Designed miniproteins, single chains, continued (4). Designs and how they scored, part 82

Each design is a single chain, and the fold is of that chain. pLDDT is the mean over its residues in the fold that is shown.

## One batch from the design tools (miniprotein)

Design m14831
Fold by ESMFold2-Fast:
Structure m14831 (fold): chain A 72 residues (1-72)
Amino acid sequence: AAIAALEAVIEDDGEGSRVTTRALDAEGNVLATHEERVPLPAAELRDLIVEAARAAGYVVEVEGNTVTIRKA
């Protein structure tokens, strides 16, 4: 199935951020999940992800610590 959305949950882990990314199809089914740690504060990392995705022409929704990225 084609990826319709990426959903990233960004949590502060003290030394940086823990990011859980889910790739979703058009029906909201989870196709893949990836977890990583990034040595940036959660707020700074969230802002960078939002700016990069919007610059790339994606529609970005932010709800708390969750960033959803969709094709325009």
Scores: mean pLDDT 84

Design m14832
Fold by ESMFold2-Fast:
Formats: structure tokens, sequence, C-alpha cells
Structure m14832 (fold): chain A 63 residues (1-63)
């Protein structure tokens, strides 16, 4: 599904430290979980990669 694809892309990007890929993947999550998507984007922009990963994991567990 598109949701699982976006979550997998997000996980890969976060582990790689790829800011642009992580933001792009988080934006794909917007129609499914806008709060989690926004939290990930905000955390990455703040340089808080742990917060970004925590938000992404939470979204995955809710999917």
Amino acid sequence: SELEEALNELGRALRAGDREAAIAAARKLLPYDPEAAQRVVDAIRAGDWEAAERAGVRAYLRS
C-alpha cells in the first residue's frame, strides 16, 4: 500500500540521515496521518533526528 511504502521510505531515510528523502516520505504520509507527518518534518527541520524517528515509529505502529 502507499502508506506502507511511505513508512518504509521514511524509515530508510531516517536511518541514512537523508533529510530531503525523509521530508519527502513524511509528506507522502500527510493524507494518512497528518499529525505524525508534521511532527517528523518539524523534528527534521529542528535537527532532532531522535524525535523524527520516534514520530515515524509511532505512525508505523498505528498503521
Scores: mean pLDDT 79

Design m14833
Fold by ESMFold2-Fast:
Structure m14833 (fold): chain A 58 residues (1-58)
Amino acid sequence: MTSAVANSEEEAIEKAREIGFPVLVKRRYLGYITLNNEDEVRRFVKMYGYPVYLRKVT
């Protein structure tokens, strides 16, 4: 999996695992940032909410 959209914390973590770390994430009105582990994903979704757009770092 190279990209995904997540609507929950559990979904975001699962999709990030499938893509692999590091992962790029974007909330709809923010640029892409790089997250390096599951705790960073949890922190991101608590701050910015959903949907979360995830993609593989190229």
Scores: mean pLDDT 79

Design m14834
Fold by ESMFold2-Fast:
Structure m14834 (fold): chain A 98 residues (1-98)
Amino acid sequence: GLSEVTNLSATAEGNTVTVTATVTGPAATARLVVFVTEVGTGKVELGGSKVVASGTTATITVEGVTPGKTYAFGATAFDPVTGEVVGTGSEAAVVTAT
């Protein structure tokens, strides 16, 4: 079965954004990968990743955001061994960096 990424939130503070999300699924662990899209350009970059246990909330700090720019943050779960997608994508959280 697929893992779900839920409860995605993003909070801007200075040059960083703190992203939290919960991964739930049949696998004991998953790699949560955060993707960052700059809303003005549509460019997608990796914000960070972390291996998390199913049913836990992960916290990922995204660095290098530009104050005044707006970003959309999404997350997807990957198999930590094979690197294959094992989850559905999250809803996006949209935040303007401060």
Scores: mean pLDDT 79

Design m14835
Fold by ESMFold2-Fast:
Structure m14835 (fold): chain A 122 residues (1-122)
Amino acid sequence: SEAVREGLLRLLRDALETFDSTNTPLSDILEEFARRVGELLGLSEEELREAVEIASRVASEHPQAPIEEQLQLVVEESRRRGLSRRTTIAAVTYLLLSYALARSLPIEEVLRLLERELEKLE
């Protein structure tokens, strides 16, 4: 839904701005972000945990891959496991934040990448 898309973009912007403007630890930003995404998408704790696990696994197994490839790998793994679209969206969004924070990507670039991925998952 449009409300979900707007909510995800807001949560992603808020997390990136918190990282840029405060001394909040990376792990705390990622944990709170995952929790908020799970609430917005109506995911169970198990679904959210699986989304985070897939994103973290792709990032750790393919650290040199460009973001577009890592996002594609997350989507393919989610499909292979038979996960819901909402769980896949959570995994994609979490990976994108994690990647952006590690590389200090500009906020507007990160938001554009999320919008593009959400269009593909419609």
Scores: mean pLDDT 88

Design m14836
Fold by ESMFold2-Fast:
Structure m14836 (fold): chain A 92 residues (1-92)
Amino acid sequence: MKEVYQQVVDLVDKAIDYLRKKDYSSAISYLNKAIELLNTVSDDPSAVGTAKLLGNLKKQVEDALNGKLSDFDHDVLLSLLSMTRSVLKLEV
């Protein structure tokens, strides 16, 4: 499971990098890959909870893609995703 969490951290880091570039489509793609990996270890309650959290953050990135987020909301989203990444790193 730690190996899966490390891969999820790496994918979330890529999503954060694309989000900083305002490449929302690429950020969504990497968040989807992270969620798919967490679903492979769905026997772990931490993986289930984190997949749901990443799903909520992905919806906010989708809102950004549709032009519904302000620059303030963009900075908040980056902060929330960075905090989620830090929590995931505790599982590694």
Scores: mean pLDDT 80

Design m14837
Fold by ESMFold2-Fast:
Formats: sequence, C-alpha cells, structure tokens
Structure m14837 (fold): chain A 80 residues (1-80)
Amino acid sequence: QPSPEEVQQFIEDLTDVLTSVAKRYLNEKEQKIVNEAVELLRQGKFEEALKLLETVKSTDPKTQGLIDTLIGLVRRLLEG
C-alpha cells in the first residue's frame, strides 16, 4: 500500500497536471471548475473533487480523453 507521503505526492502531481491541462485546453468556465476541484483534492475531499471533475466537458475529443484519464486517477484516490 502507498504511504501517506506517496499519496500526498501523487495528489500534488495530479493537481499540477490538471491545472496545466485546464489552462492550455479548456475554456474559462471549465478552468474554474477544475481549479475548484484541485482545491478540494488538496483538502482531501476526493469524492467532492471527483463529482466536480465529472461535470467538465470539452468539445475536443482528445482533450476530453485526457480529462477522463485524470478523472480515473482521482477515482483511484477514492478507492484507497
């Protein structure tokens, strides 16, 4: 099982990727949702963060695929 320190590092890496993807590929409305979800992830509120991220929609299928992958990583945090 990963240590608490490894989980915290994973959250930091995941939030950095999420904010970078949002800034480059999402519109301002979707970026705001991702930024709110990132703050929830930093607070350990993984279920609330997941629910917000699942509302994020992109008209670009490649961007949506990347967001769906990142949502899958958040689900792994929730599963323990």
Scores: mean pLDDT 81

Design m14838
Fold by ESMFold2-Fast:
Structure m14838 (fold): chain A 67 residues (1-67)
Amino acid sequence: SDNEKQIIQLEINKNMLKIVKSTSEWLAEKAKEKGDEKKAKEYLEVAKESEETSKQLEQQIEELKKK
């Protein structure tokens, strides 16, 4: 169904955002180890935005599953 195709695409996008979050958190830790607090903060902001977008996609998936 069209809903199933949309769910699959949203799941792919959600999984990509989880990778971005994990990578950004790792880069933030590496920046902090080097004393680059500004870069660490920037990477943590990317991780936060990726988590927030991932939650929005999860809500869209759940709404599509109800139909």
Scores: mean pLDDT 87

Design m14839
Fold by ESMFold2-Fast:
Structure m14839 (fold): chain A 81 residues (1-81)
Amino acid sequence: GFTLSDEELEALVKEIVKEIAGLEEVGMDDDLRALGLDDKKKGELLERLQRALGIIFPSDAPARLLKLRTVREVVDFVRSL
């Protein structure tokens, strides 16, 4: 587990998504693919989240992440780990 609050986790996920997408603003309910996150960039998101949180995600995490549609779903997924 990691020790971030919900607000800190939301801010972290948004910041990484913004950096990968090259955008100044992203919303929690924005579609990841519409923001420009294809499967490769979703993989980059997973790697950056692992590094930022200092944890190793479960072996099924990459496959689960590829099914996620919104920034909110990424936050909820990470919180579930």
Scores: mean pLDDT 84

Design m14840
Fold by ESMFold2-Fast:
Structure m14840 (fold): chain A 91 residues (1-91)
Amino acid sequence: MSLEEMKKEIEKAKEDLEKIKKKYEEIKKNLTPQEQKDIETDIELLEEKIKEAEKLYKEGVIDTMALIELQMARIAASSSLYLAEQRIKRK
């Protein structure tokens, strides 16, 4: 993996984070307090992993484990949001 490829993965994660945040704000009023806490926790973790990956990128360090953790955080946040949205749609 190159630093350019790492930068693209970070940019994709940031794009996904913005989409997740927008969707969360749209459905927030229909969420239980527990669903809100779970989604906000996953969003905070994703933001933390993006910041760590950006720090490593700025230092010129290619860390495959940090990128795996970033991908896992993206999946977690997307999954929590998806499950909550599906519950709302079922009424």
Scores: mean pLDDT 84

Design m14841
Fold by ESMFold2-Fast:
Structure m14841 (fold): chain A 74 residues (1-74)
Amino acid sequence: MGIDEEAVNEALAIIAIYSAFLGDDPEYARKIGEKVAKIVDPEVALEHAESVAKRFNAKPEVLEAFKEGIEKGK
């Protein structure tokens, strides 16, 4: 099978989201949200972000900043 670029982009987005929430930095999370919105569907990115935020017990500010980044990146 050929390389599924959509699946690769989703995997890269997941890695970026993990990076944002591990750092627990709202400014960084917002920038990652902007970039992720360019490579995957915003709804898919938000689902992954909420799952990762819950797993790491991230600050609400970090998740909100990421969501704001997604909106700006659309």
Scores: mean pLDDT 79

Design m14842
Fold by ESMFold2-Fast:
Structure m14842 (fold): chain A 80 residues (1-80)
Amino acid sequence: NRDLGNQYGDLGDRRYQQGDYRSAGDYYSRASLYYARSGDFRSASYYSQRSGDAYRRAGDTDSADASYGSSNYYNSLSQR
């Protein structure tokens, strides 16, 4: 799962640099999920926040809010 998290994170970075913020948000969201499944809640929180930032830049406020909520949730798990 960490390997898949890394791969989707890299795909997100690539799309973000290309200005495809919607796809970047989708890939960062997937990276977050795979990191969470591996127990890496710090990386899951980080990539959920990046997903939110990307969705906000794409003008998708609902997806951005959902991703920020996931980031806060995973951050709370990383503190346990």
Scores: mean pLDDT 88

Design m14843
Fold by ESMFold2-Fast:
Structure m14843 (fold): chain A 99 residues (1-99)
Amino acid sequence: ENEKIEEEVEKWLKEKKPLADFFKSDELPADEDIEALAAQLGLRVVGLEREPVDEPLMAVVLEIVSETEARARIIPASEALKEESIRKLYEAQQKLLAE
């Protein structure tokens, strides 16, 4: 199950699509944790933006800039889900977790 999630993430990285993880507003990762997550994917964070917390669910979005670089954004989940590729990734991850 976790292995299938990793394969889906690798596929999205290869296609240069943005990646997103969803967190409760009181459980948002620190900058160092976001950088560590990106590093596990072979990516260096070249920019990190935090929007004000105004929703109970927030998204940490990694925008793929190059093969080795990404920009990180923490935005409301509703804004992240407006992007079709992020929505499809979220749905795919939920389906894999339900297996």
Scores: mean pLDDT 70

Design m14844
Fold by ESMFold2-Fast:
Structure m14844 (fold): chain A 85 residues (1-85)
Amino acid sequence: MIKIPSLEEFKSLSDEEQLELVKELLEQILEQAEKILDEESVERIREALEQALKEIEELLKKKDWESVELAFEYLAKLAKKFQEM
């Protein structure tokens, strides 16, 4: 199961660990998509996740925790959707 950390747990990590965790979460979501979707759908998801990573990196630099929490809610919904398919 893809586990999205709480905002408090995430904020307790170093900046390096925060970025690594986000990358790992996106990789896990992509791996789940690859198991259930066709190549064209996977490519669209990959592009969306690459864009999400860039946006989350900027939010982390700004310490915009409210937007980070919303991004994590989105990633959790996406992960759940692929696990239930």
Scores: mean pLDDT 79

Design m14845
Fold by ESMFold2-Fast:
Structure m14845 (fold): chain A 66 residues (1-66)
Amino acid sequence: SAQAALVAARRAALAEILRAAGASEETVRLALTDPAAAVQALARRPDGEAVVAELRARLEAIDGAG
């Protein structure tokens, strides 16, 4: 379904942003089990403002595409 595709795309975007920010594969795996807590944790990091802005841009692009 379109909803399932959007959920998968948003999950993939979170994983990509975490890897780009230097997160370990373990950190990425744990973040995918609780994406909301992962986003809150990212916002509290020293690089959090830039990382959250990049994630927001990716999510906006995904939502605009379908």
Scores: mean pLDDT 76

Design m14846
Fold by ESMFold2-Fast:
Structure m14846 (fold): chain A 69 residues (1-69)
Amino acid sequence: GPEAERERLFEELRAKLIEAGLSEEEADAIVAMLKEKQLDIESLRAILENLDADPALAAAIMRAELAKA
């Protein structure tokens, strides 16, 4: 169902953030921030596609957004 897909996307996002050089603590904080923003599945997929295309830039943007939260 949609909840299982959402959980899978957040797990994939966490893993890709760590692969991009973030700590587990930073990755967990970003995932928590995105969960609070109540992003839809389409938005989560777009973030994952951006991480795949340019991991360093996408991670830097997510880190900057976390600093604003």
Scores: mean pLDDT 81

Design m14847
Fold by ESMFold2-Fast:
Structure m14847 (fold): chain A 62 residues (1-62)
Amino acid sequence: AMSAAQLDEGIGATSRPGGAGPPFAELAGWSAEELRAYFARRGVALSDADAEALAAWFRTQR
Protein backbone atom coordinates (compact mmCIF):
# COMPACT_ATOMS: atom_id res chain seq x y z
CA ALA A 1 0.00 0.00 0.00
CA MET A 2 1.15 3.55 -0.69
CA SER A 3 1.81 5.78 2.30
CA ALA A 4 0.48 9.33 2.58
CA ALA A 5 4.09 10.55 2.72
CA GLN A 6 4.94 8.74 -0.54
CA LEU A 7 1.92 10.26 -2.31
CA ASP A 8 2.77 13.74 -0.96
CA GLU A 9 6.37 13.35 -2.20
CA GLY A 10 5.07 12.44 -5.66
CA ILE A 11 2.86 15.53 -5.77
CA GLY A 12 5.80 17.64 -4.55
CA ALA A 13 8.05 16.23 -7.27
CA THR A 14 5.62 17.36 -10.01
CA SER A 15 5.31 20.85 -8.48
CA ARG A 16 8.08 23.27 -9.41
CA PRO A 17 10.04 24.80 -6.50
CA GLY A 18 8.59 28.25 -5.87
CA GLY A 19 5.45 27.46 -7.88
CA ALA A 20 2.08 25.73 -7.40
CA GLY A 21 2.61 23.56 -10.49
CA PRO A 22 3.71 23.66 -14.13
CA PRO A 23 2.25 26.40 -16.36
CA PHE A 24 0.15 25.60 -19.48
CA ALA A 25 3.14 26.16 -21.80
CA GLU A 26 5.14 23.50 -19.95
CA LEU A 27 2.17 21.09 -19.81
CA ALA A 28 1.88 21.40 -23.61
CA GLY A 29 5.37 19.87 -23.81
CA TRP A 30 4.48 16.89 -21.58
CA SER A 31 3.82 13.41 -22.92
CA ALA A 32 0.60 11.53 -22.19
CA GLU A 33 2.59 9.31 -19.78
CA GLU A 34 3.88 12.36 -17.86
CA LEU A 35 0.36 13.84 -17.61
CA ARG A 36 -1.01 10.45 -16.49
CA ALA A 37 1.64 10.19 -13.76
CA TYR A 38 1.01 13.80 -12.64
CA PHE A 39 -2.75 13.29 -12.28
CA ALA A 40 -2.33 9.85 -10.67
CA ARG A 41 -0.22 11.47 -7.92
CA ARG A 42 -3.02 14.00 -7.39
CA GLY A 43 -5.58 11.19 -6.98
CA VAL A 44 -7.02 11.32 -10.51
CA ALA A 45 -6.80 8.14 -12.59
CA LEU A 46 -6.52 8.84 -16.32
CA SER A 47 -6.81 6.15 -18.97
CA ASP A 48 -4.16 6.11 -21.72
CA ALA A 49 -6.75 7.51 -24.15
CA ASP A 50 -7.75 10.32 -21.76
CA ALA A 51 -4.09 11.17 -21.08
CA GLU A 52 -3.34 11.33 -24.83
CA ALA A 53 -6.43 13.49 -25.44
CA LEU A 54 -5.42 15.83 -22.61
CA ALA A 55 -1.83 16.07 -23.92
CA ALA A 56 -3.14 16.89 -27.42
CA TRP A 57 -5.49 19.52 -25.93
CA PHE A 58 -2.65 21.21 -24.05
CA ARG A 59 -0.58 21.32 -27.26
CA THR A 60 -3.43 23.21 -29.01
CA GLN A 61 -3.19 25.95 -26.32
CA ARG A 62 0.02 27.27 -27.90
Scores: mean pLDDT 62

Design m14848
Fold by ESMFold2-Fast:
Structure m14848 (fold): chain A 73 residues (1-73)
Amino acid sequence: SVEELRKKAREHLREAERYLEKGDLSAALQHLSEAVRLRDELRKAGAQQVADELGEEIDKLSQRIAEALAKAG
């Protein structure tokens, strides 16, 4: 269901933030990747507004992870 996909995507975003805070950038990227996959499934299911809102959160978190990766390398 759309509601289940949304819930799973939000859980992966929460886990990605948790791992980013811990400095585990590999784990943060894996959870971010799952959130992206679930967002794409929501778009295919016709839940465009929910997918767009998740996309904004994904983009912000992706930028934060990219900045952390740049500082680590």
Scores: mean pLDDT 88

Design m14849
Fold by ESMFold2-Fast:
Structure m14849 (fold): chain A 71 residues (1-71)
Amino acid sequence: TKNKLQKEIEELRKEIEEIVKGMKDAHNEMEQQKAIDKVKAEEEGKKKLSDYTKKLNEAQDRIAELIEQLK
């Protein structure tokens, strides 16, 4: 039903908001840790951001699929 699809889209948008927050937190942590060990901070930050980027892409693809079902 339209309501079910809209609910799934809403939940995925909320998941994206959490992912984006996690990316900002990871970036901020990386920048703060650079003052201690720049190379280590960049390596750990890059890995975390890469993981978040993959999750973001998957969630966005799913939203696009659900939006097409609503049309």
Scores: mean pLDDT 82

Design m14850
Fold by ESMFold2-Fast:
Structure m14850 (fold): chain A 86 residues (1-86)
Amino acid sequence: QEEIDRDVYVALALITLTVASLAAERKGLQEDAKLVNETRDKVLKAADEGNFDEAIKIAEEGAERVKSPEVARMLRTAADLLRKAK
């Protein structure tokens, strides 16, 4: 089940980033939404390469760059999910 558990955590992290983007868009936070979408795409590429340390770092750096504390919390949740995928 190790591979299945990793795939589940990666999927949950990507879903969390998608929810963060939608939440930012609904609040009119266009720059945060753009940054979250960029972060999600980079996280997906790093995860596809098996580089979970880079994926975690990308999510955490995204959390520092967003202006909304709620959006930042969602990105940190995605980083925690990616840590469980390692």
Scores: mean pLDDT 85

Design m14851
Fold by ESMFold2-Fast:
Structure m14851 (fold): chain A 70 residues (1-70)
Amino acid sequence: MVLKTFPAGTPFSEINAFIKAPHTIRVLLDGKQIGEIKPGEDFLGLGVMAPGQFDPDATVPEGLTLEVVS
């Protein structure tokens, strides 16, 4: 079940709180899922500063959305 959606332009500082939660995050490109980030897992190509931590000064790239799921 989708708990929260973060559209393009959302600050990664907001998303970092959810990555640390026990939920999976879906990565969507133009509305289609292209990947998943599981609790404690790093993601590919999205500005990781440390394991499980997005760059807090960056935002979700254009065309992408992130969905927190249970």
Scores: mean pLDDT 66

Design m14852
Fold by ESMFold2-Fast:
Structure m14852 (fold): chain A 75 residues (1-75)
Amino acid sequence: SKTEKLLKEIEELREKAKNSPPEEGLELALKIVAYVAAIAEKPGEAEEEDVKKEYERLKKEIERLKKLAEEREKK
């Protein structure tokens, strides 16, 4: 399904972000969150529950990466 393909793509990008420098990983993850958020804001284009659940999970991962980048900038 369209939702399954999207969730798999998000998971692959999340794994890629973990293997990247924090700043590059954050940029990549933010792009995917923006894409998922755009789909979630347009009702009827995807199965809302599955997309929303994965979006929340990815959002938490991004918050971790963002905090890590901020702490590194503080020295």
Scores: mean pLDDT 64

Design m14853
Fold by ESMFold2-Fast:
Structure m14853 (fold): chain A 61 residues (1-61)
Amino acid sequence: AFLDPAALADADGRIDKSTLLEALKRIGYNPTQEQIDSFDTDGDGTLRGDELGALLLAVAQ
């Protein structure tokens, strides 16, 4: 199945880091905590849709 950022985000377009890690592990990727943290510009433990899309593009190569 295709990993869709919109399907993983909540109603506000945010996704928590734990949900993102689970989704990436299911498709065989193991990002580092530093990679996830670098895209969490708000520092609140969630990623925006734009940040999530950039991260997925970076790791899904």
Scores: mean pLDDT 67

Design m14854
Fold by ESMFold2-Fast:
Structure m14854 (fold): chain A 74 residues (1-74)
Amino acid sequence: MKELLEKAKKIRKEALEKNPSDEELIRGQQRAAELVREGYTPEELLKKAEEALKEGRYGEALALAHVAIQKLLE
């Protein structure tokens, strides 16, 4: 748990530092909501966040990492 939380916080911070646009943030939030509705676990969301960050999809990475943190905390 703690290791996953620290990793998620790092991804969220790195994505935020890239200053994603409002449009990117909205699309990221929509994507995160879709994956949560489809039953993706916090660990799966974090893996998707890491992939998004690596591919330059900063809004998606930020949204997915943020939701993963919320789910890991409760």
Scores: mean pLDDT 83

Design m14855
Fold by ESMFold2-Fast:
Structure m14855 (fold): chain A 59 residues (1-59)
Amino acid sequence: LEELEKRLQELADRNAQGVKDFQERAKSLKELTEKIQELVDSLNKALQDIIDAMKKALE
């Protein structure tokens, strides 16, 4: 029985590693999404700065 308990614990540990690997992949995807959002925000800000400069030049 003690040997079976040890084998069950080993299986639980292996399953926990699989869950951890999945969580790491999910975190990487979230980080990529955040970086894309930051790039979009930077581009929008640059575009607004150009528009503002054009408006001031046309005044």
Scores: mean pLDDT 78

Design m14856
Fold by ESMFold2-Fast:
Structure m14856 (fold): chain A 80 residues (1-80)
Amino acid sequence: SSSQNQALLEDARRLADIVRESLIRMGVPEDVAQRYADAIVAEVTRLIDEGSSPSVVASKETGLAIRAIGDAIDLELAKK
């Protein structure tokens, strides 16, 4: 439903904001952190437009969030 799709998109935006702020606190440049956040919202929007189930949306957004944090950890470790 449109109400369910709106709730999914609002949840994705909240997750994207949390990821962006977490990356910035970890020392990731603001523009790079924003690109990771934008990618989460873009993927969720695409999946909703394609008619993907809420479980597929949740799985994909969680995977992108985990990957963003992992990339930030790898970048920090590479400085050592």
Scores: mean pLDDT 85

Design m14857
Fold by ESMFold2-Fast:
Structure m14857 (fold): chain A 54 residues (1-54)
Amino acid sequence: ATIEERKEHERQLLEAEIPKRQADLEAARQAGDAWRETVKSIALALDRTALQQV
């Protein structure tokens, strides 16, 4: 596929992943798992950064 088609597909995947990552982060916060909260927060930030760059 073209670079433009790949970017659009990646954008769609990231848009679907971000809500799931937010749910994981909230579950970690409710559980009081500070390490898991940190890991999930980083993953969410990376997904959001990637979305902004495609």
Scores: mean pLDDT 77

Design m14858
Fold by ESMFold2-Fast:
Structure m14858 (fold): chain A 61 residues (1-61)
Amino acid sequence: MESGERIKEAQEKLKELGFYDGPIDGVLDERAKLAIKGFQRLAGLEVDGVPDDATLEALNK
């Protein structure tokens, strides 16, 4: 599910890791997409800018 809750979780973890400095509002804008893509590349995941299950699991390691 690409709910706002998943986006908020990704934004929170990405902000903690220094990939994202925007608001935790559940909006998947260009800044949030770039932060997700940057993390996905670092984690060796598919780089699509979507906070899917694999991305959230990697963020919570």
Scores: mean pLDDT 78

Design m14859
Fold by ESMFold2-Fast:
Structure m14859 (fold): chain A 80 residues (1-80)
Amino acid sequence: SAVEQLEALIEQMIAGFELHLKDLVARKDPDAEQKFEDMRKHLLARIGARADALDIPESQKQALIDKFDKKLEEIKKKLL
């Protein structure tokens, strides 16, 4: 389904974000947290916009946003 394809795409993007955050932390980038939060904010906004473009019901859109926001928070807590 369109929802399953969107979810798979988001999971791939989040895997890339985790690798990027690991790199920022390994380099001791003083802006690592801010850079990650900026990426997180933009990703969540894009998830919402793409869900709207796919005519995904509001309840499912919100569930996707909440699911991936929680996953990004877990990555942040693990690596920072």
Scores: mean pLDDT 86

Design m14860
Fold by ESMFold2-Fast:
Structure m14860 (fold): chain A 62 residues (1-62)
Amino acid sequence: TVFETEVLTAAAGETVGDFVARAQAQGAVASVEVDGRPVTEEELDRVLPAGTRVEVTVARPA
């Protein structure tokens, strides 16, 4: 298993859930952080300000 972290920037109108869904398409989501803070399931509908830093870590088979 390899962990890959991608740093993304939120566009206007994107939600936390949009980033989680995008990450799930690439593999098992290990973590999602917004501005250095881990997100919770309750935050999936939270709209992110444009320019917000989002870090996504996915686990992929080696």
Scores: mean pLDDT 76

Design m14861
Fold by ESMFold2-Fast:
Structure m14861 (fold): chain A 82 residues (1-82)
Amino acid sequence: SLLSDEQSEAASEYARKLKKEHPEYSSGEIGVKAAVEAARLAAEAGDRGGAEDALRRAEVLAQTLPEKEGEELVAETRRIVD
């Protein structure tokens, strides 16, 4: 849907900003943070389906992160969406 496309674009732009402002973040960490941001935007818009889709994407990407910090970020986002 159009809303999901806009959320994906916003997440991609957020990822680009993170790369510039936080060069210490890995590409995987940036990807997870961008997906979490997409879930937050969907939740703020009342788009439950979009929020769940973005959360699922964040969970998949978090599996590529070393350690469990990605899991904590995903859990917090899930609590906001629910």
Scores: mean pLDDT 69

Design m14862
Fold by ESMFold2-Fast:
Structure m14862 (fold): chain A 80 residues (1-80)
Amino acid sequence: SLSQSALSDAEVEEMLNEAKELVKSNKKSDVPRVVGIMIRIAAASLARKFSPDVEKKYKEVLELVKKENEELQALAEKLK
């Protein structure tokens, strides 16, 4: 059940900043953390629309995820 409060734009932006830095580090050990962050943000995006600036940043991070490794590429395809 959707009993949790939707993430704020500021919370989503902070999570996107973390995911972006982890993706840029290109460490296999960071992949599960990036996956968890992106799934959480995707769930929030289904509950509400983000601000245009946050939506733009989300799309930018999805493109970075898509390019960095095979597991993240598979995740990005599912989150389209």
Scores: mean pLDDT 74

Design m14863
Fold by ESMFold2-Fast:
Parts: structure tokens; sequence; C-alpha cells
Structure m14863 (fold): chain A 100 residues (1-100)
């Protein structure tokens, strides 16, 4: 099941990257910059298999997306990104438990 969790993590990470890229034009410049920087932190933690930092960065990203939701020009894209981020947090938490 570890291999299946790692494959799911990879799939969800790629989905989040695609959603973030699609989302950036629909956010304010300030929100877009915050999302970009937080996603860079997620990507760095993902590449390093640092699940603690990945979870922290994802939770911060999720918060920025929730704050952006009422003013976003495409709220469904924002909700999709929040759902994928929540999925990534859960998978990262499970992988962290198995590793420790």
Amino acid sequence: SIENLEKLLDSLFENLRALVDALLPHLTPEQAERVRKLFEEVEKAYKNKDYDKMIEALRKLRQVLEEALPTASDPELVRDAIRVADGLIKVAEELKKIRE
C-alpha cells in the first residue's frame, strides 16, 4: 500500500500543479504571488520527501485559496484546488505515519 500511496501522492501533486497554473489568472496579483510562493514551498518539500513541510505549506496554500474564493472569477477552479490540496495533506499524513 506504500507504493499505491506514493503513486496517489504523485498524481495529486501533478493535479494541484495544473490547477494552480489554471488558477493564477483568476486571482488578484497579490493572491497569485502568495499562491505561487506557497506552491514553490510545496514542490520543494515534495521533491525532498519532507512530508512535515509539505503538509505545512499545503495548509497555508489552502488558507489563501479559501480567502480568495469569495472574489475569484472562477470559484469552481478554486474549490477544485482546495479539494486536491486536502487530498495531498491526507496522503502525506499517511506516508509520514508509515515512514515513522
Scores: mean pLDDT 88

Design m14864
Fold by ESMFold2-Fast:
Structure m14864 (fold): chain A 78 residues (1-78)
Amino acid sequence: KKGEELEKKADELEKSGNYREAVDYYIQAALEYLQKGDYEKALKYFERALKIVREKLPEDQAAIKTLENLIKYVKEKL
């Protein structure tokens, strides 16, 4: 439930061009799914966040590296 609510909020923020907030909510959604052992959904939303950072916030190299590490971690669980 909470993951789905965070996901919907992220989708709305992305649609309105609020990319930084969208990334934050996608990461929160992914972490909720990760905590529940839903690795497929966690991967999906970490990858969505990374795509937004690469395309819209490319100067944020720290966020890119953090998301790459989280994605690698989740892939090792699949």
Scores: mean pLDDT 88

Design m14865
Fold by ESMFold2-Fast:
Structure m14865 (fold): chain A 103 residues (1-103)
Amino acid sequence: MDIEKAQELKKKADEAFENGDYETAVKYYNEAIKLGLVLTPEDWKKLAEAYEKIGDKENALYYRGLASLAEGNFDEARKIIEEALKKGYKNVALKLWIMLQIE
């Protein structure tokens, strides 16, 4: 795992997000995750917002769910799973539901 490179990519993603470059933010967050970087709940929220801004509502909902689970906000996670089911995002709902049950 290239931890130093992953941390630099996250820094670039954070800078892009703060500048409103949501497409670049999504790119660098995903590259950091691919290198094994575990994001904080705040990072998951930023990634979710960036996905929402570029029109990827399914991934936006998934990362909002991950943020809620990482914060221990299980009530919010359950609401997000329900929203995913209502919107037909079955894979998102299933992944979040499995993670909720393991806790």
Scores: mean pLDDT 85

Design m14866
Fold by ESMFold2-Fast:
Structure m14866 (fold): chain A 91 residues (1-91)
Amino acid sequence: KSEEEKQRRRAIIAIGTLTAMYLHYKLKYKITGDEKWKEQAELLDKAAREMQAHLDAKDFDGFLKTLEDLAKKVSEELKPTVEEIIKELKE
């Protein structure tokens, strides 16, 4: 299996992970009414959409940059998870 196919599979899993996190924070916002969770959900949704666009364009550098930019914008609780995703994608 080509390295591009391996990168694409890891990228798909990463997008899926961000989508699951988006759903989690969207539900947390609905339960708590705390705008910070809405902000986190919107950041995750935007990043997942941008990552999908880069993946469709075969732009892996843009894909990684989107994740690195996301890590700088998310809450302190979310940063370790985003950084772990970045680490796994680079290996």
Scores: mean pLDDT 83

